# Designed miniproteins, single chains, continued (5), part 88

Each design is a single chain, and the fold is of that chain. pLDDT is the mean over its residues in the fold that is shown.

## One batch from the design tools (miniprotein)

Design m19246
Fold by ESMFold2-Fast:
Structure m19246 (fold): chain A 101 residues (1-101)
Amino acid sequence: IEELIEEIKKLIEELKKLGKEEAKEAAEKAEKLVEEIKKLLEEGKISEEEAEALLKLLLIELKGLLYLEKGEEVPQELVEEYKKLVEENRKAFEELAERLE
């Protein structure tokens, strides 16, 4: 989990360095999501496995956005990994969405 958080933080910094408004907004949303996931885990509302899945999903989203911002195609493998994580961890994603409302 800590390794995933550090990887996400590095991608957030890369997105901010691009100087694009859309990338900056995505980076700020990602920072908020990481903090909410940490709170859910600390409160025992999600398992470590569910927290890891949510962080992996966020990591894939940020990687995809970085490809798009650089004018590159998002690898199909990232798209498929995203879909698989959503299907396998639907409950954790619903709990996170509920908390953000």
Scores: mean pLDDT 75

Design m19247
Fold by ESMFold2-Fast:
Structure m19247 (fold): chain A 92 residues (1-92)
Amino acid sequence: GPGAGGAIAKAIETAVAEGATVSLAVDGDTLTVTATGVGEKARAAFQKAAAEAEKQGAKATLNISGDTVTLTVSGLGPSGLTGAVLTAIGSQ
C-alpha cells in the first residue's frame, strides 16, 4: 500500500492544484514542506500525510499558520524521501 512518502506526495499535489506555492528543504534525513496559499483540501491532505508518516514510524510535525502549512518529517528512509521530493519538483 502507499506509505508516508505517497501521502506527502498527494498532499503536495493537492496544494499545487489549489494554487498554493510549495517549497521543499532537505537537511540530512529531514524533509520540510512549506505550502503557502493553501485551501481546506490541502490542509486536510497535509494532516493525513502527517498521520500516515507517524503510523509508518517517521517523526512528523505539522504547523498551520494562517494560509501556510509547514510539514516536517524525519525517518522516512531514502525511497520515501526521494519519492516526495521528486513529486514536488515535478509539480512546479
Scores: mean pLDDT 76

Design m19248
Fold by ESMFold2-Fast:
Structure m19248 (fold): chain A 86 residues (1-86)
Amino acid sequence: MTVVLTFENLTPEQLAHYLAYARERAARGYDVTVEQEGDRLVITLGNVPVEEAIGEVLRAIGLELDGHEVKITIEGDRLEIHVKFG
């Protein structure tokens, strides 16, 4: 499936962390595209196994429990996770 991770209101430290995460996923052979606009980051992961997509959902739930705004949407073979920090 396709997984789209959208992060908003990133600190410089969080931005560096998620850029490193995207590079790590690309190095592991995932189809990765990255779009950065200031403090906003969109990471698109292609051909993700369902069990790995579940892992992304669990990480997003962790961010919600830490007090961040999280929205998860499933549409067909596409999982979209939107996180707004703060």
Scores: mean pLDDT 86

Design m19249
Fold by ESMFold2-Fast:
Structure m19249 (fold): chain A 59 residues (1-59)
Amino acid sequence: SEELFEELLRRAEELVREGKPEEADRLILRAYLEGKISEEQFKKLAARLKEEAEKQGLA
């Protein structure tokens, strides 16, 4: 699921750049709750999205 992790990261980062960090958070949370990614992958995605949101001035 490394390919899935990379796809989710790209899609979520795109949402943050569009000014939709809440939608990005929901996307990764949904994938975690559906068992598509591990807890560790979820934590890494959340950390990367927080960094991107801070870079865009959204957090």
Scores: mean pLDDT 80

Design m19250
Fold by ESMFold2-Fast:
Structure m19250 (fold): chain A 80 residues (1-80)
Amino acid sequence: MIPESLTPEQKEVTEEALKEAVAKARELLAQGASPREALQQAVFVAVNTIREKMPDIPHEVLSTMVAYIGEELNKLLAAL
C-alpha cells in the first residue's frame, strides 16, 4: 500500500504518477521492449510527473514516492 508517511496531496500525486508509469510500461511492452527497458522508462516518466506537479518536493519525499512506484511496477512486470 502507498506509504502512510506521505501527505494526502503527495499520495494523490504518487497515484497519478503510478498510473502514467503503468501506461508507459504497457505501451513499451506492446512495442516489444523488454520488461527491464519498460520499467526504466516508466520510472523516468513517474519522476518527471512528480517533479512537474511538485517542483519543490524534498528529495527524501521524492525518493519515497519513486521507491513505491518502482515496487508496484516490478510487481506488475513480474506478473506478466
Scores: mean pLDDT 82

Design m19251
Fold by ESMFold2-Fast:
Structure m19251 (fold): chain A 57 residues (1-57)
Amino acid sequence: KKELKEKLLKLIAEILDLIGDKIELELNGPDEKELEELEKEIEKLKKELDKLEKELG
């Protein structure tokens, strides 16, 4: 359980970092391709987060 919790916290931190990058990109002149890649990465991490949450709970 402790290892799963550490993985969850790491994934949450990575998702937050990517969201921050997306916000900065949108403020500074959005590149559609780069936004699409960030959105795909965020979705992948969210799926992994959901899987780990099911393992925890």
Scores: mean pLDDT 78

Design m19252
Fold by ESMFold2-Fast:
Structure m19252 (fold): chain A 67 residues (1-67)
Amino acid sequence: GAAADAAAERRAGELGTEHQKRVVPAIKKIKELLKDPNVTDEQIIEAAKEAGLSEEEAKTLVDFFKS
């Protein structure tokens, strides 16, 4: 509980905000999905939203990786 929260807060402080802690695994997951040629843009957006990103952020990431 509290110990896990404290460890997460310390790491987030070094990496940035809690947003960056959440965004980093989402970006990693998106990059992994993009390695699969059968993955659609909608699937990538859904995976990013599942990781807690907004739809707009997810679309921006997809556009960035596609361009």
Scores: mean pLDDT 69

Design m19253
Fold by ESMFold2-Fast:
Structure m19253 (fold): chain A 58 residues (1-58)
Amino acid sequence: SKLEEYREFLKDLVDYLKEKGATEEQMKEFREKAIKYFEEKNDPEGVELVKEIYDEAL
């Protein structure tokens, strides 16, 4: 499903950012920008997915 593809993409992105040495503060900034993006798209499922994946990583 499209949501499952988004989940895998977000997990890979978060893992990549951690390997690149992203700080907790930078991760929170990326989280907020991603939430804003999906809110502007009127995609509440995308918003919840971003929150879930980033919160598990922080």
Scores: mean pLDDT 81

Design m19254
Fold by ESMFold2-Fast:
Structure m19254 (fold): chain A 75 residues (1-75)
Amino acid sequence: EEEKRKKILEKGVEFARTMLDYLREKGVEPEIVERFERYVKKAEEYLKQPFSKENYQKAVEAINEAMRLAREAIE
């Protein structure tokens, strides 16, 4: 279960990194790009720590906030 959840988060982080590059390429406002990158880095930091339910939840929340910012910036 832990291993499967970590894999899902790792893929989510990889997707968010791809989205970050896309936002930069599209010329999205630097302040929005910086906020997006901060959330992605938070998720990466939690993934580097020993697995815990709290760290997993915080990583998921960070990725969700990043993706919300991306949607608002593209729309």
Scores: mean pLDDT 80

Design m19255
Fold by ESMFold2-Fast:
Structure m19255 (fold): chain A 80 residues (1-80)
Amino acid sequence: EEEIKKKIEELEKEIKELEEKIKELKEEIKRLEEELEKTPEEDVLRQIGLKLRIIGLELDIELLEKKIKELKKEIEELKK
């Protein structure tokens, strides 16, 4: 029982760290979106570069959210 409790605490800590990382990535996306708004439409290469960076960060967030879901399922299994 105590070993299970420690494992749950470890998983909850990992989830919290992943949630903080997602928050940081969302703030970075917001900064890139603001930069994109300030970029002239004539600067096509910079527009494309910023859009690709945003897409990359959105994909990173999706992977982290998937990992959080897996960890939450593991916690539910341990609560038997």
Scores: mean pLDDT 85

Design m19256
Fold by ESMFold2-Fast:
Structure m19256 (fold): chain A 75 residues (1-75)
Amino acid sequence: SQAAAEAAARAAAEAAARGDGEGALKMSVNWHRQGEGAAAGAGGEAARAALEGLSPEDMRKTGENAWRGAAEAGG
């Protein structure tokens, strides 16, 4: 659901506010990975609905933020 995506985004934002960019990135990526796995698996309707709730803009920003966070933390 969008509520789950929003909760994940909030948790990531809180981690980033604490200066934990890696934690924020891991939370965001982990949620998306779980969503993808559920959608690829047999029971994916609720997971697909959650993914369908993401706009192309949100998906692009999520990927960009993940890349930036990884680059800043890992070099």
Scores: mean pLDDT 50

Design m19257
Fold by ESMFold2-Fast:
Structure m19257 (fold): chain A 96 residues (1-96)
Amino acid sequence: MEEATKAFLKGDVAFENGDYEKAIEYYKKAIEKTPDKTSVIYIGALLNLGDVYEKMGKYDEAIKYYQEALDAAEKSGNTLMAEVAKEKIEEIKKKR
């Protein structure tokens, strides 16, 4: 999954630079290039997509990606990432 990992890291760099459009592109590429839908890279890319959309004030899109991350984390038995996704969803709902 080297291409998925590279896309994920490029997404992180774009997000840190405030280039939200590039961050979205790279995180989506990381998701598409990840064969294992239960992996930390896959779930992490979904969480980070949610974070990008939250920074853009697009709360419906942020909730959508956090929900997809929650579903993947629950399916994989990753209780910590599931808890993080739930907390992010609840926090966004309080801002609306």
Scores: mean pLDDT 85

Design m19258
Fold by ESMFold2-Fast:
Structure m19258 (fold): chain A 60 residues (1-60)
Amino acid sequence: SLEQELGDLFLKVEEKLREAMRTDPEKAREISALYREAMRAYQAGDYEKAIELFKKALEL
């Protein structure tokens, strides 16, 4: 389901952010910014945009 995909992406982005906070503070800031944008899209009901932004965060 779309909700399950969003949940899986959320967990992966959180894990990547935790790792980046220890190894690359600049990358951590960029991941954090994309995460916040994805959460705003999710709260607005724009699930496609939220998925796109989470995937961009994972590509960093």
Scores: mean pLDDT 86

Design m19259
Fold by ESMFold2-Fast:
Structure m19259 (fold): chain A 101 residues (1-101)
Amino acid sequence: MTIEQIKRALKRLIELAERDQLTTSDLYELAYVIAYAHQLDFPNKDEALRYLMRAYAQLEKKLGKPEIWVEAMLGGVTSKYPEAPEQSLVEALREALKLLE
């Protein structure tokens, strides 16, 4: 996944979040976005990942716990990037997108 693909995914997730239309499939997509972003080099990476982890925490709280394999995939990211300060899902996604632009 490229930075441009991650930015497009985040824009789509923001639109769905604003309409309260996010599903468990979108939680899995956000987890993949986080895993791929962790493997890339870009400016403000650590801060962007902190906001993505906050967005993930908010979405998990809303939709419920994902399958164990998702938690295993994010284990390394969760330990390295603490969640950004508490804020809404939409606010966290928008800040992450801004840091990638």
Scores: mean pLDDT 82

Design m19260
Fold by ESMFold2-Fast:
Structure m19260 (fold): chain A 62 residues (1-62)
Amino acid sequence: MSGGEALHLALEAAQKDPELADEAGELASKEIQKLNLKDEEEARKLGLNKAVELLKEKGLIE
């Protein structure tokens, strides 16, 4: 998934259920922190993709 597509889906989920979207973002952030990445851009891309995966699991997007 491209960064733009992932961002668009995350924003859609946040509009439908901001509380669940925030929770998914927090879970994704914790998962990325475990990888001990120092590259901020790489961490952001992985975190966004992980958040989108969690949002799909919760049924907020596709």
Scores: mean pLDDT 74

Design m19261
Fold by ESMFold2-Fast:
Structure m19261 (fold): chain A 75 residues (1-75)
Amino acid sequence: GDAAAGAAAIKAAARAGESLTLNEVSDAGGAAGSPETGGAAVGELARRRGEVAGDERIPAEEAIEAAERGAARAA
């Protein structure tokens, strides 16, 4: 997948919404054609927070950082 496109989509969604759920992070990456980046970003959030519900709101800045780290791992 295009890891950069996945990260850009997640970051855009986070900035627009001020927060994202784990489900929204995954969906944004998949919609951009990079499910690997979406999955990697979800993994980064789970690593930092431990157990997180898919519908739990995550601050935009944290979602953006996870997207950037996820894209670096997915590339």
Scores: mean pLDDT 77

Design m19262
Fold by ESMFold2-Fast:
Structure m19262 (fold): chain A 72 residues (1-72)
Amino acid sequence: LEEAREKSIELARELLERTGNEEYARLLLKVAENADDPFAATFAYMIAGIAKAEGDEESARIAREIGDILEK
C-alpha cells in the first residue's frame, strides 16, 4: 500500500512538471494520498475518462496508470 501510494504520488508530480496542468495533477495527488480508500482506483479511472474526453491524452494515460497501481 505505502509503495503504491508513493509511486502514484511520483507519477502525479511528474505529470505536473511535464505538462503544467495543475487541475489533473492536484486531483491525482489527492487520489494517491488516499490510496487506502477502496474507491481510490475507481476515482483515478474516472479522472482518466474525463481527461481523455477533454483531449488530454497525457493526463488520461497517467491517471489510468495510477488506477492500475492502486487496484493491486
Scores: mean pLDDT 78

Design m19263
Fold by ESMFold2-Fast:
Structure m19263 (fold): chain A 60 residues (1-60)
Amino acid sequence: MSIMEKIHEATLKILEAIEKGDLETARKIAEELAEELRKKGKEEIAERVLKSTEDAIAAA
């Protein structure tokens, strides 16, 4: 699976977890994705994922 495919899959799982009220799982998935993105040199996307996840949680 490409990194872009992993981003899409993880993002959907994060949103599903937030919708179900499982904030711990949503944060865990976001942190794991961010770590993988940082390993690939995609630091800006990693930070965006973490911020977007917290924003979505705050809006829920």
Scores: mean pLDDT 80

Design m19264
Fold by ESMFold2-Fast:
Parts: sequence; C-alpha cells; structure tokens
Structure m19264 (fold): chain A 84 residues (1-84)
Amino acid sequence: MFARKIEVQRQMAEMMGTIDNDPQERDMSLAYLEGRDLEHRRDYDGALDHYRRSLDLARAMNHDQTVAYLEAQIARVEAARAAA
C-alpha cells in the first residue's frame, strides 16, 4: 500500500507537468486539484463530486494505481463527512 501511494503521487506530479499535452490527463488532474481545494475548505460534498469525476477519468484511461488512490481518497472523505 505505501509503495503504491508513492507511485500514484509521482504519476500525478508527472501528469500535472504534461497536462496541456493530453486533455484527459489534464481534466483528471484538474478535477483532483478542485476536489482537494474543496476538501481543504471542508466542502466534503463538493470534494466528493470532483474526486468522483477524477476517478471516472482515471478509469477511462486504465490508470489502475490512480484509480486505487482516488477510491481511497473518496472513502476517507466520506468517513470525514459522516464524522462531521
């Protein structure tokens, strides 16, 4: 699990560096960043909507590591929302 999280973070950093070269990678990265910004503002409903969009794009691209990371992020945010 630990190594997989590092690999996904590295892939996302690389995608952010190449976002203008692939519209799907750009849209996925943008949705993730929007979700993270909303989560930071404690808008968990908004964060979940953007993370789910990012997840759908990751699934369409067959990015298994990114899919697993986003599923874990969604589960964590859902738990935080339920605890609030």
Scores: mean pLDDT 74

Design m19265
Fold by ESMFold2-Fast:
Structure m19265 (fold): chain A 72 residues (1-72)
Amino acid sequence: MSVDELLMKGAVLLSLGRYDEAIEYFKKALESEEATPEQKAAAYRGLGDVYEKQGRLEEAKKYYEKAEEIRK
């Protein structure tokens, strides 16, 4: 599965409320040796979105900050 496919699947699972599975796919994207900095930033934003939907705002903030650091 490509990194883009992992990111897309994570986003779909998030939209379905399947948060644990969404986290798994975004983490797989981060662990991929083929992942570009932009794809890693997208995965961190996805993790932030999942934690925000779960009401875990402190964790969400940390992942959003990681995404911003990669793009600087």
Scores: mean pLDDT 85

Design m19266
Fold by ESMFold2-Fast:
Structure m19266 (fold): chain A 66 residues (1-66)
Amino acid sequence: SMMVEERRRKAEEHKEKGEKAFEAGDYKGAAEHYREGILALRGVPELEALRGELAAKLGEALAKTL
């Protein structure tokens, strides 16, 4: 559906931005992007694998900010 495609696109955009921030050492910025990606997938069970991937990346970014 168009809504699922839009939600996937937003999450993938946030994932890419988060990955670039993480590579640059901006772990707080990476965590913000990954969190936004997870929120974009709220209520979309078809994209659970992508949501899980973003959640794992968020955990890694948060661990770096401790």
Scores: mean pLDDT 87

Design m19267
Fold by ESMFold2-Fast:
Structure m19267 (fold): chain A 80 residues (1-80)
Amino acid sequence: DIYINGNKVVVISGTAPSGSLSRYYADKAEEIALELGAKKATSEAFSGSFRVTFEVSDETNVEEIVEKIRSLGVGARVEK
């Protein structure tokens, strides 16, 4: 696990249903992470996929963030 200033760094990889929408879903995933308690979030969009990197406290429910992102109709997984 990676920590920055005492915060756990989490990376989520996702798949978009359309390559042209990868940035849209990356931005929405970033918004969800921040809404559910992430202190900082950044995102990258690729052809048909995206990645969101965010910083959380140990008390933050990362699985809730992942499930909320999946509720957009996209694939999402925590990277190891």
Scores: mean pLDDT 78

Design m19268
Fold by ESMFold2-Fast:
Structure m19268 (fold): chain A 71 residues (1-71)
Amino acid sequence: MKKKLEELRKKIKEIGKKLGAEDEEIEEKVMKLLEEKGLINASEKQIEAVLNLVLTGDEENLEKAIKEAEK
């Protein structure tokens, strides 16, 4: 579990940097949301979708975005 959480954190940081949104608070929030949804092995696309919602404050659509990214 610890290794998978570390890899998830690393992916979130790399994607945040790629999107120009490198922020520790945003990264931590994205990680908590992914863990709450059981997405510890989240794909790069799933991480990008959640990160974009956190950045725009559109958290009401979080559930929809996660379901779309899972497809």
Scores: mean pLDDT 72

Design m19269
Fold by ESMFold2-Fast:
Structure m19269 (fold): chain A 63 residues (1-63)
Amino acid sequence: MAQELMEAARRIAEELSEKYGISPIAARFLVAEALQRLLQKKGTKVTIEELREEAERLAREYA
């Protein structure tokens, strides 16, 4: 079930908000975009670590 991945996405958004000084809303949008990109490339094989890595990449670009 995608529920674990969605819970991880919320935690990653909190981590990015704290680390990069991004608003919580903006951090959530970045994580959602990272997840969408990974789902397009890999389907349901996306791991939590891949999501964190892609979201951090986007956060660095945004910040």
Scores: mean pLDDT 78

Design m19270
Fold by ESMFold2-Fast:
Structure m19270 (fold): chain A 72 residues (1-72)
Amino acid sequence: IRELRDEARRLAEEGRNEEAAELYEKVAEILKKQGDFAGAAGWEATAEALRRGESLEEAERRGMQAAMDILW
């Protein structure tokens, strides 16, 4: 997971948003299998923001907000 996340961030920093989004979506799927639905929602939101062409900073902010909205 950490390696996939680090690689996704690197790709996003290079402007390769679609490839970065694919890796963040893989992280989310792994988290869902582990029962971490809040974490999964966060990374799915980050991936979607990157696919929309938002900056890495904004995408990460949206991901954090999505995860927090699910947490009690």
Scores: mean pLDDT 80

Design m19271
Fold by ESMFold2-Fast:
Structure m19271 (fold): chain A 78 residues (1-78)
Amino acid sequence: SLEATALIRQGLLAASQGDLVAAAEHFAAAGEVYAREGRYDLAARMYRDAAILYEKAGQTEKAAELRARAEELARLAA
């Protein structure tokens, strides 16, 4: 998806600038795009990447929510 790719690039740029929360938000948004497209494996990967960034930023509750969502989507893709 062109939309998801653009969001991933924005997330990588934010991460390179040290903005972990903005990076996580962009990766989570890319996960939502992939989920809408039925690409549940890619959606799960994006949510896991976003969760890691939220954890590093100290936002443990958001990280836990995204990990749970990623597990559900990964099971749907299996």
Scores: mean pLDDT 90

Design m19272
Fold by ESMFold2-Fast:
Structure m19272 (fold): chain A 68 residues (1-68)
Amino acid sequence: VEAAFEASREADRRAGEEALEEAVEAAKAGDVSKAAALATAAAILYAAAGDNEAAREALKRVDEAIAE
């Protein structure tokens, strides 16, 4: 049963990584609204995976990309 929870958390972490990559690309393209929405989704997914530090880092990376 714990292996199933681990697989679910891994899926959430992967989804968070994909959302973060898309958020950074949107930020670089100047689509701030899309970047913010995807960054929020990535943070929620990382937090659901139990990785609050990755969630904070995801928001920081997108903010830095928007500031460029």
Scores: mean pLDDT 78

Design m19273
Fold by ESMFold2-Fast:
Structure m19273 (fold): chain A 51 residues (1-51)
Amino acid sequence: AMGEMLIHMLRETAEELRRQAKLSKDPEESQLYLELADISEENRDYFESRL
């Protein structure tokens, strides 16, 4: 139950970060959003593999 909610939140966070990257006009800011999105997806994969 809690693990499923965490996985859902991490997925939504990654999607929002990728959206912000596309809206950003600063290349460095866009790259930072993409890196944060990748970290959120890696964390989701980690928790999925452990649950």
Scores: mean pLDDT 80

Design m19274
Fold by ESMFold2-Fast:
Structure m19274 (fold): chain A 92 residues (1-92)
Amino acid sequence: APVLIEKIGKDDVLSLATYVLLKREEEGLSIEEALEREIEALKKAMPNSNPEQQKHNERNLEALEIAREHLEEFERLVERHRRELEEAERNK
């Protein structure tokens, strides 16, 4: 989805898509459940760290929240990414 790529960046969007696919396969979580779980985990795991680490964690949290806000677009991207990964594995 163009909005997600523009707001989050392509590499971060694909990393999130890979993460939620893994959680769907391993734990049977929905995409929405996987995003919510990671948001809560990141909030709990954010250390009282130096300003650079804090800024990095805040940016990651913002990316997860943007993906959740644009859930339908993110779900379409995740399903596209899943098909591309399956095609790549089949051609190996």
Scores: mean pLDDT 76

Design m19275
Fold by ESMFold2-Fast:
Structure m19275 (fold): chain A 58 residues (1-58)
Amino acid sequence: KLEEYFKKGEDALNNGNFKEAIEYYKKALAETPAEPTDEQVALDFQAQMNILLIEKHL
């Protein structure tokens, strides 16, 4: 689910596995339901920002 993939992305990022982190963040975004909660919207923004930062500066 969205929250699970987001946490896996965070874990990968913290371990320096940048490519794996990007893939998990993308999976989290793909799991966004049609009616996302405010919390899920916040996680989507965070995932997008993390993908951008990793790809831009690596």
Scores: mean pLDDT 81

Design m19276
Fold by ESMFold2-Fast:
Structure m19276 (fold): chain A 97 residues (1-97)
Amino acid sequence: MKEEAEKLIEEAQKETDPAKRIVLLMRAIDYAAESGDEELVDKAVEELRKTVQQMDEIDRAVAELGVATNLAAAKSAGDERQVKAYERALDAIAEAM
C-alpha cells in the first residue's frame, strides 16, 4: 500500500494531463490513507491541490465530485483513515479555487 501510493504520486508528477493526474492522485490518497502514513497523505493532497490550480472550472468541479464520491464511500464503509484523507483533499481543492 505505501509503495503503491509512492509510485502513483511519482506517476502523477510525470503526467502532463491534469485530468489523468487527478485519477492517479486520488488512487494515491486511497493507498496512503490505508497505509496510515500521514506524510504520504500530505504529499498526495498537496500534489492534488497543485494539479487543481492548473485546471479549468469544469474540470475542477469534476475532480471535486470524484473526491466527494470517494469520501461518501469511505464514510459508508466506516474507514476513518480514508474519511480524514478525503476531507483534506476536498479542503485542498477549495483552497486551490
Scores: mean pLDDT 81

Design m19277
Fold by ESMFold2-Fast:
Order: structure tokens, then sequence, then C-alpha cells
Structure m19277 (fold): chain A 56 residues (1-56)
């Protein structure tokens, strides 16, 4: 569900104070993982980890 993942990643990135560019980059990475057939839960968890790295 690309729409759900897009919204979830946007909420996570904004909550961590990331720039709009960084949030969009995380969404783009998450969509690529979904296109490869990765499970939604795995995609969200990896996007959250990436968001924390960018926020550090």
Amino acid sequence: DKEFVRRAVRVIGRALGLSEEDVQALIDEAEKMLDKGEPVETVIQRAAARARELAA
C-alpha cells in the first residue's frame, strides 16, 4: 500500500524535524523497496531508521 507508506514516512520525518527534501528522499526510498516486493512493515521500519540517521 504505497499511499499508506507515503503518509507514514511523511509523519515520521516531520515528527523528527526533517527538511521537506529529506522527507521526500525517504518516501522515494520506501517506494523503491515496495516495488522490490519488501513487506510494508519492513519498509516502514527501515524508513524510520533512515529518518533517525538523518535527524542525528
Scores: mean pLDDT 83

Design m19278
Fold by ESMFold2-Fast:
Structure m19278 (fold): chain A 71 residues (1-71)
Amino acid sequence: SMETLEKLKEEFKKKLEENKDASEEEIIKVAQEMSQKVNNDPRLSEEEKLEFDKFLLQELLKILEEIAKKK
């Protein structure tokens, strides 16, 4: 459901904030684990899973850009 999708998006944002000072490798691992959790959630449609993956990639790219700029 959309409500489940929104909660998962908020959970991912919170995990990224908790790992803001982590290594690039650890941040990617968090994203991979979250993607697997969403893809295995039977409450979500294929369209909702795709929307989450798009959101995940956008948030991940923002953080990786910030890490690259601090080098």
Scores: mean pLDDT 81

Design m19279
Fold by ESMFold2-Fast:
Formats: sequence, C-alpha cells, structure tokens
Structure m19279 (fold): chain A 58 residues (1-58)
Amino acid sequence: SAEKLAAASAEARALDREGTRRVIEGADPDAVEREARARLKELARRYGLSVAELQSLP
C-alpha cells in the first residue's frame, strides 16, 4: 500500500514536471492543461484513488 502510494505520487509529480517543461518549451498551455487533466484522472483510476486523493499525496 505505502509502496503503491509512493509510486502514484512519483508519477503525478512526473506529469507536473512534464507539463511545466512543455509550456516552457512553447507548447499551448490550454492543450497541456487538458491533457494533464485526462492523464491525472487515468492515473488516479489506475491506482484506485480519486483525483483529490492523488493530489493530496506528498
């Protein structure tokens, strides 16, 4: 359980870093935001968490 939560947190942080990097590199912020929301929802579902629970992880 703790190991899975750490993995979920790491993947969520990787998505945040990827999105930020893409915007810095000139990607459309609205497109990045839309894709990030979809990926975050899918990630939460994959780990059996709600989006709010995933976002609450350290």
Scores: mean pLDDT 79

Design m19280
Fold by ESMFold2-Fast:
Structure m19280 (fold): chain A 78 residues (1-78)
Amino acid sequence: AEKLGKEGLELFKAEKYEEAIELYRKAIEEDPNNWRSHVYLALALQKLGRTGEAALYLHEAVKIAGSEALQYYAKLKK
């Protein structure tokens, strides 16, 4: 999970959002409670204009970590 999260973040920083989404999905499959991966997946989906899917993954992050997930998302989207 940590290795996939680091690789996904590197792709996200390189603006390779579709590849980042693939790695974040794998990280979630390995650890479904990894709410940070749900937040990064939501952000990558937003960058691609897929706002409905982004909202779904953000909602899932909130189910896991509550308001902490929303605060983390708000900090990163700037």
Scores: mean pLDDT 81

Design m19281
Fold by ESMFold2-Fast:
Structure m19281 (fold): chain A 55 residues (1-55)
Amino acid sequence: MSRLSPLARRVVALLREDPDASYREIAERLGVSVSAVRNAHREALEKAREADEEA
């Protein structure tokens, strides 16, 4: 199974803890750019969609 990047896993974990958090707030908490958070979240969503196709 292809692994999520470390950043994608942290973004997902923070969204599970605080679903109302903006990408800016997540970027500030992780010390990365907003674009990095956006790309990481997109990666996580794409991998979740691939898993749903197996069901």
Scores: mean pLDDT 75

Design m19282
Fold by ESMFold2-Fast:
Structure m19282 (fold): chain A 57 residues (1-57)
Amino acid sequence: MSAEEAARRGEGAAKAGEAWGNAEAAQHGLISYKAGKDGDAEAGVAGVRAAERLLGL
């Protein structure tokens, strides 16, 4: 997964976490979005995986 893809998926996971009342997933998604925007693909990917796991995706 690229940093750009991690940013997009992280933003989606953050919004889903907020909508579903899962604050932990929303936080991981937001961290992933920021890391991806900073070009940190490794941190971005880790955040996406954590958020999506918490959301059952």
Scores: mean pLDDT 82

Design m19283
Fold by ESMFold2-Fast:
Structure m19283 (fold): chain A 72 residues (1-72)
Amino acid sequence: MDALLAQLRALQEQLAKAKTLEEAFAILKQMYAVTSQLTPEQVESLSPEQRAELEAIARAAAEHIKALAAKE
């Protein structure tokens, strides 16, 4: 789990530096590939802190994409 969260944090930093929707979607695709490694059992066993971090990363990604779309 820690390695997966570390990968998502690194991708989140890359997403924050993305200047175009194309770059942002490429990074989102990588984030999706990382999260798809989670089994149902791993999702159910997530601590409240791990779940909150995943939700925060997803929310930040959505807001960044929204901001980039608004700058078209």
Scores: mean pLDDT 77

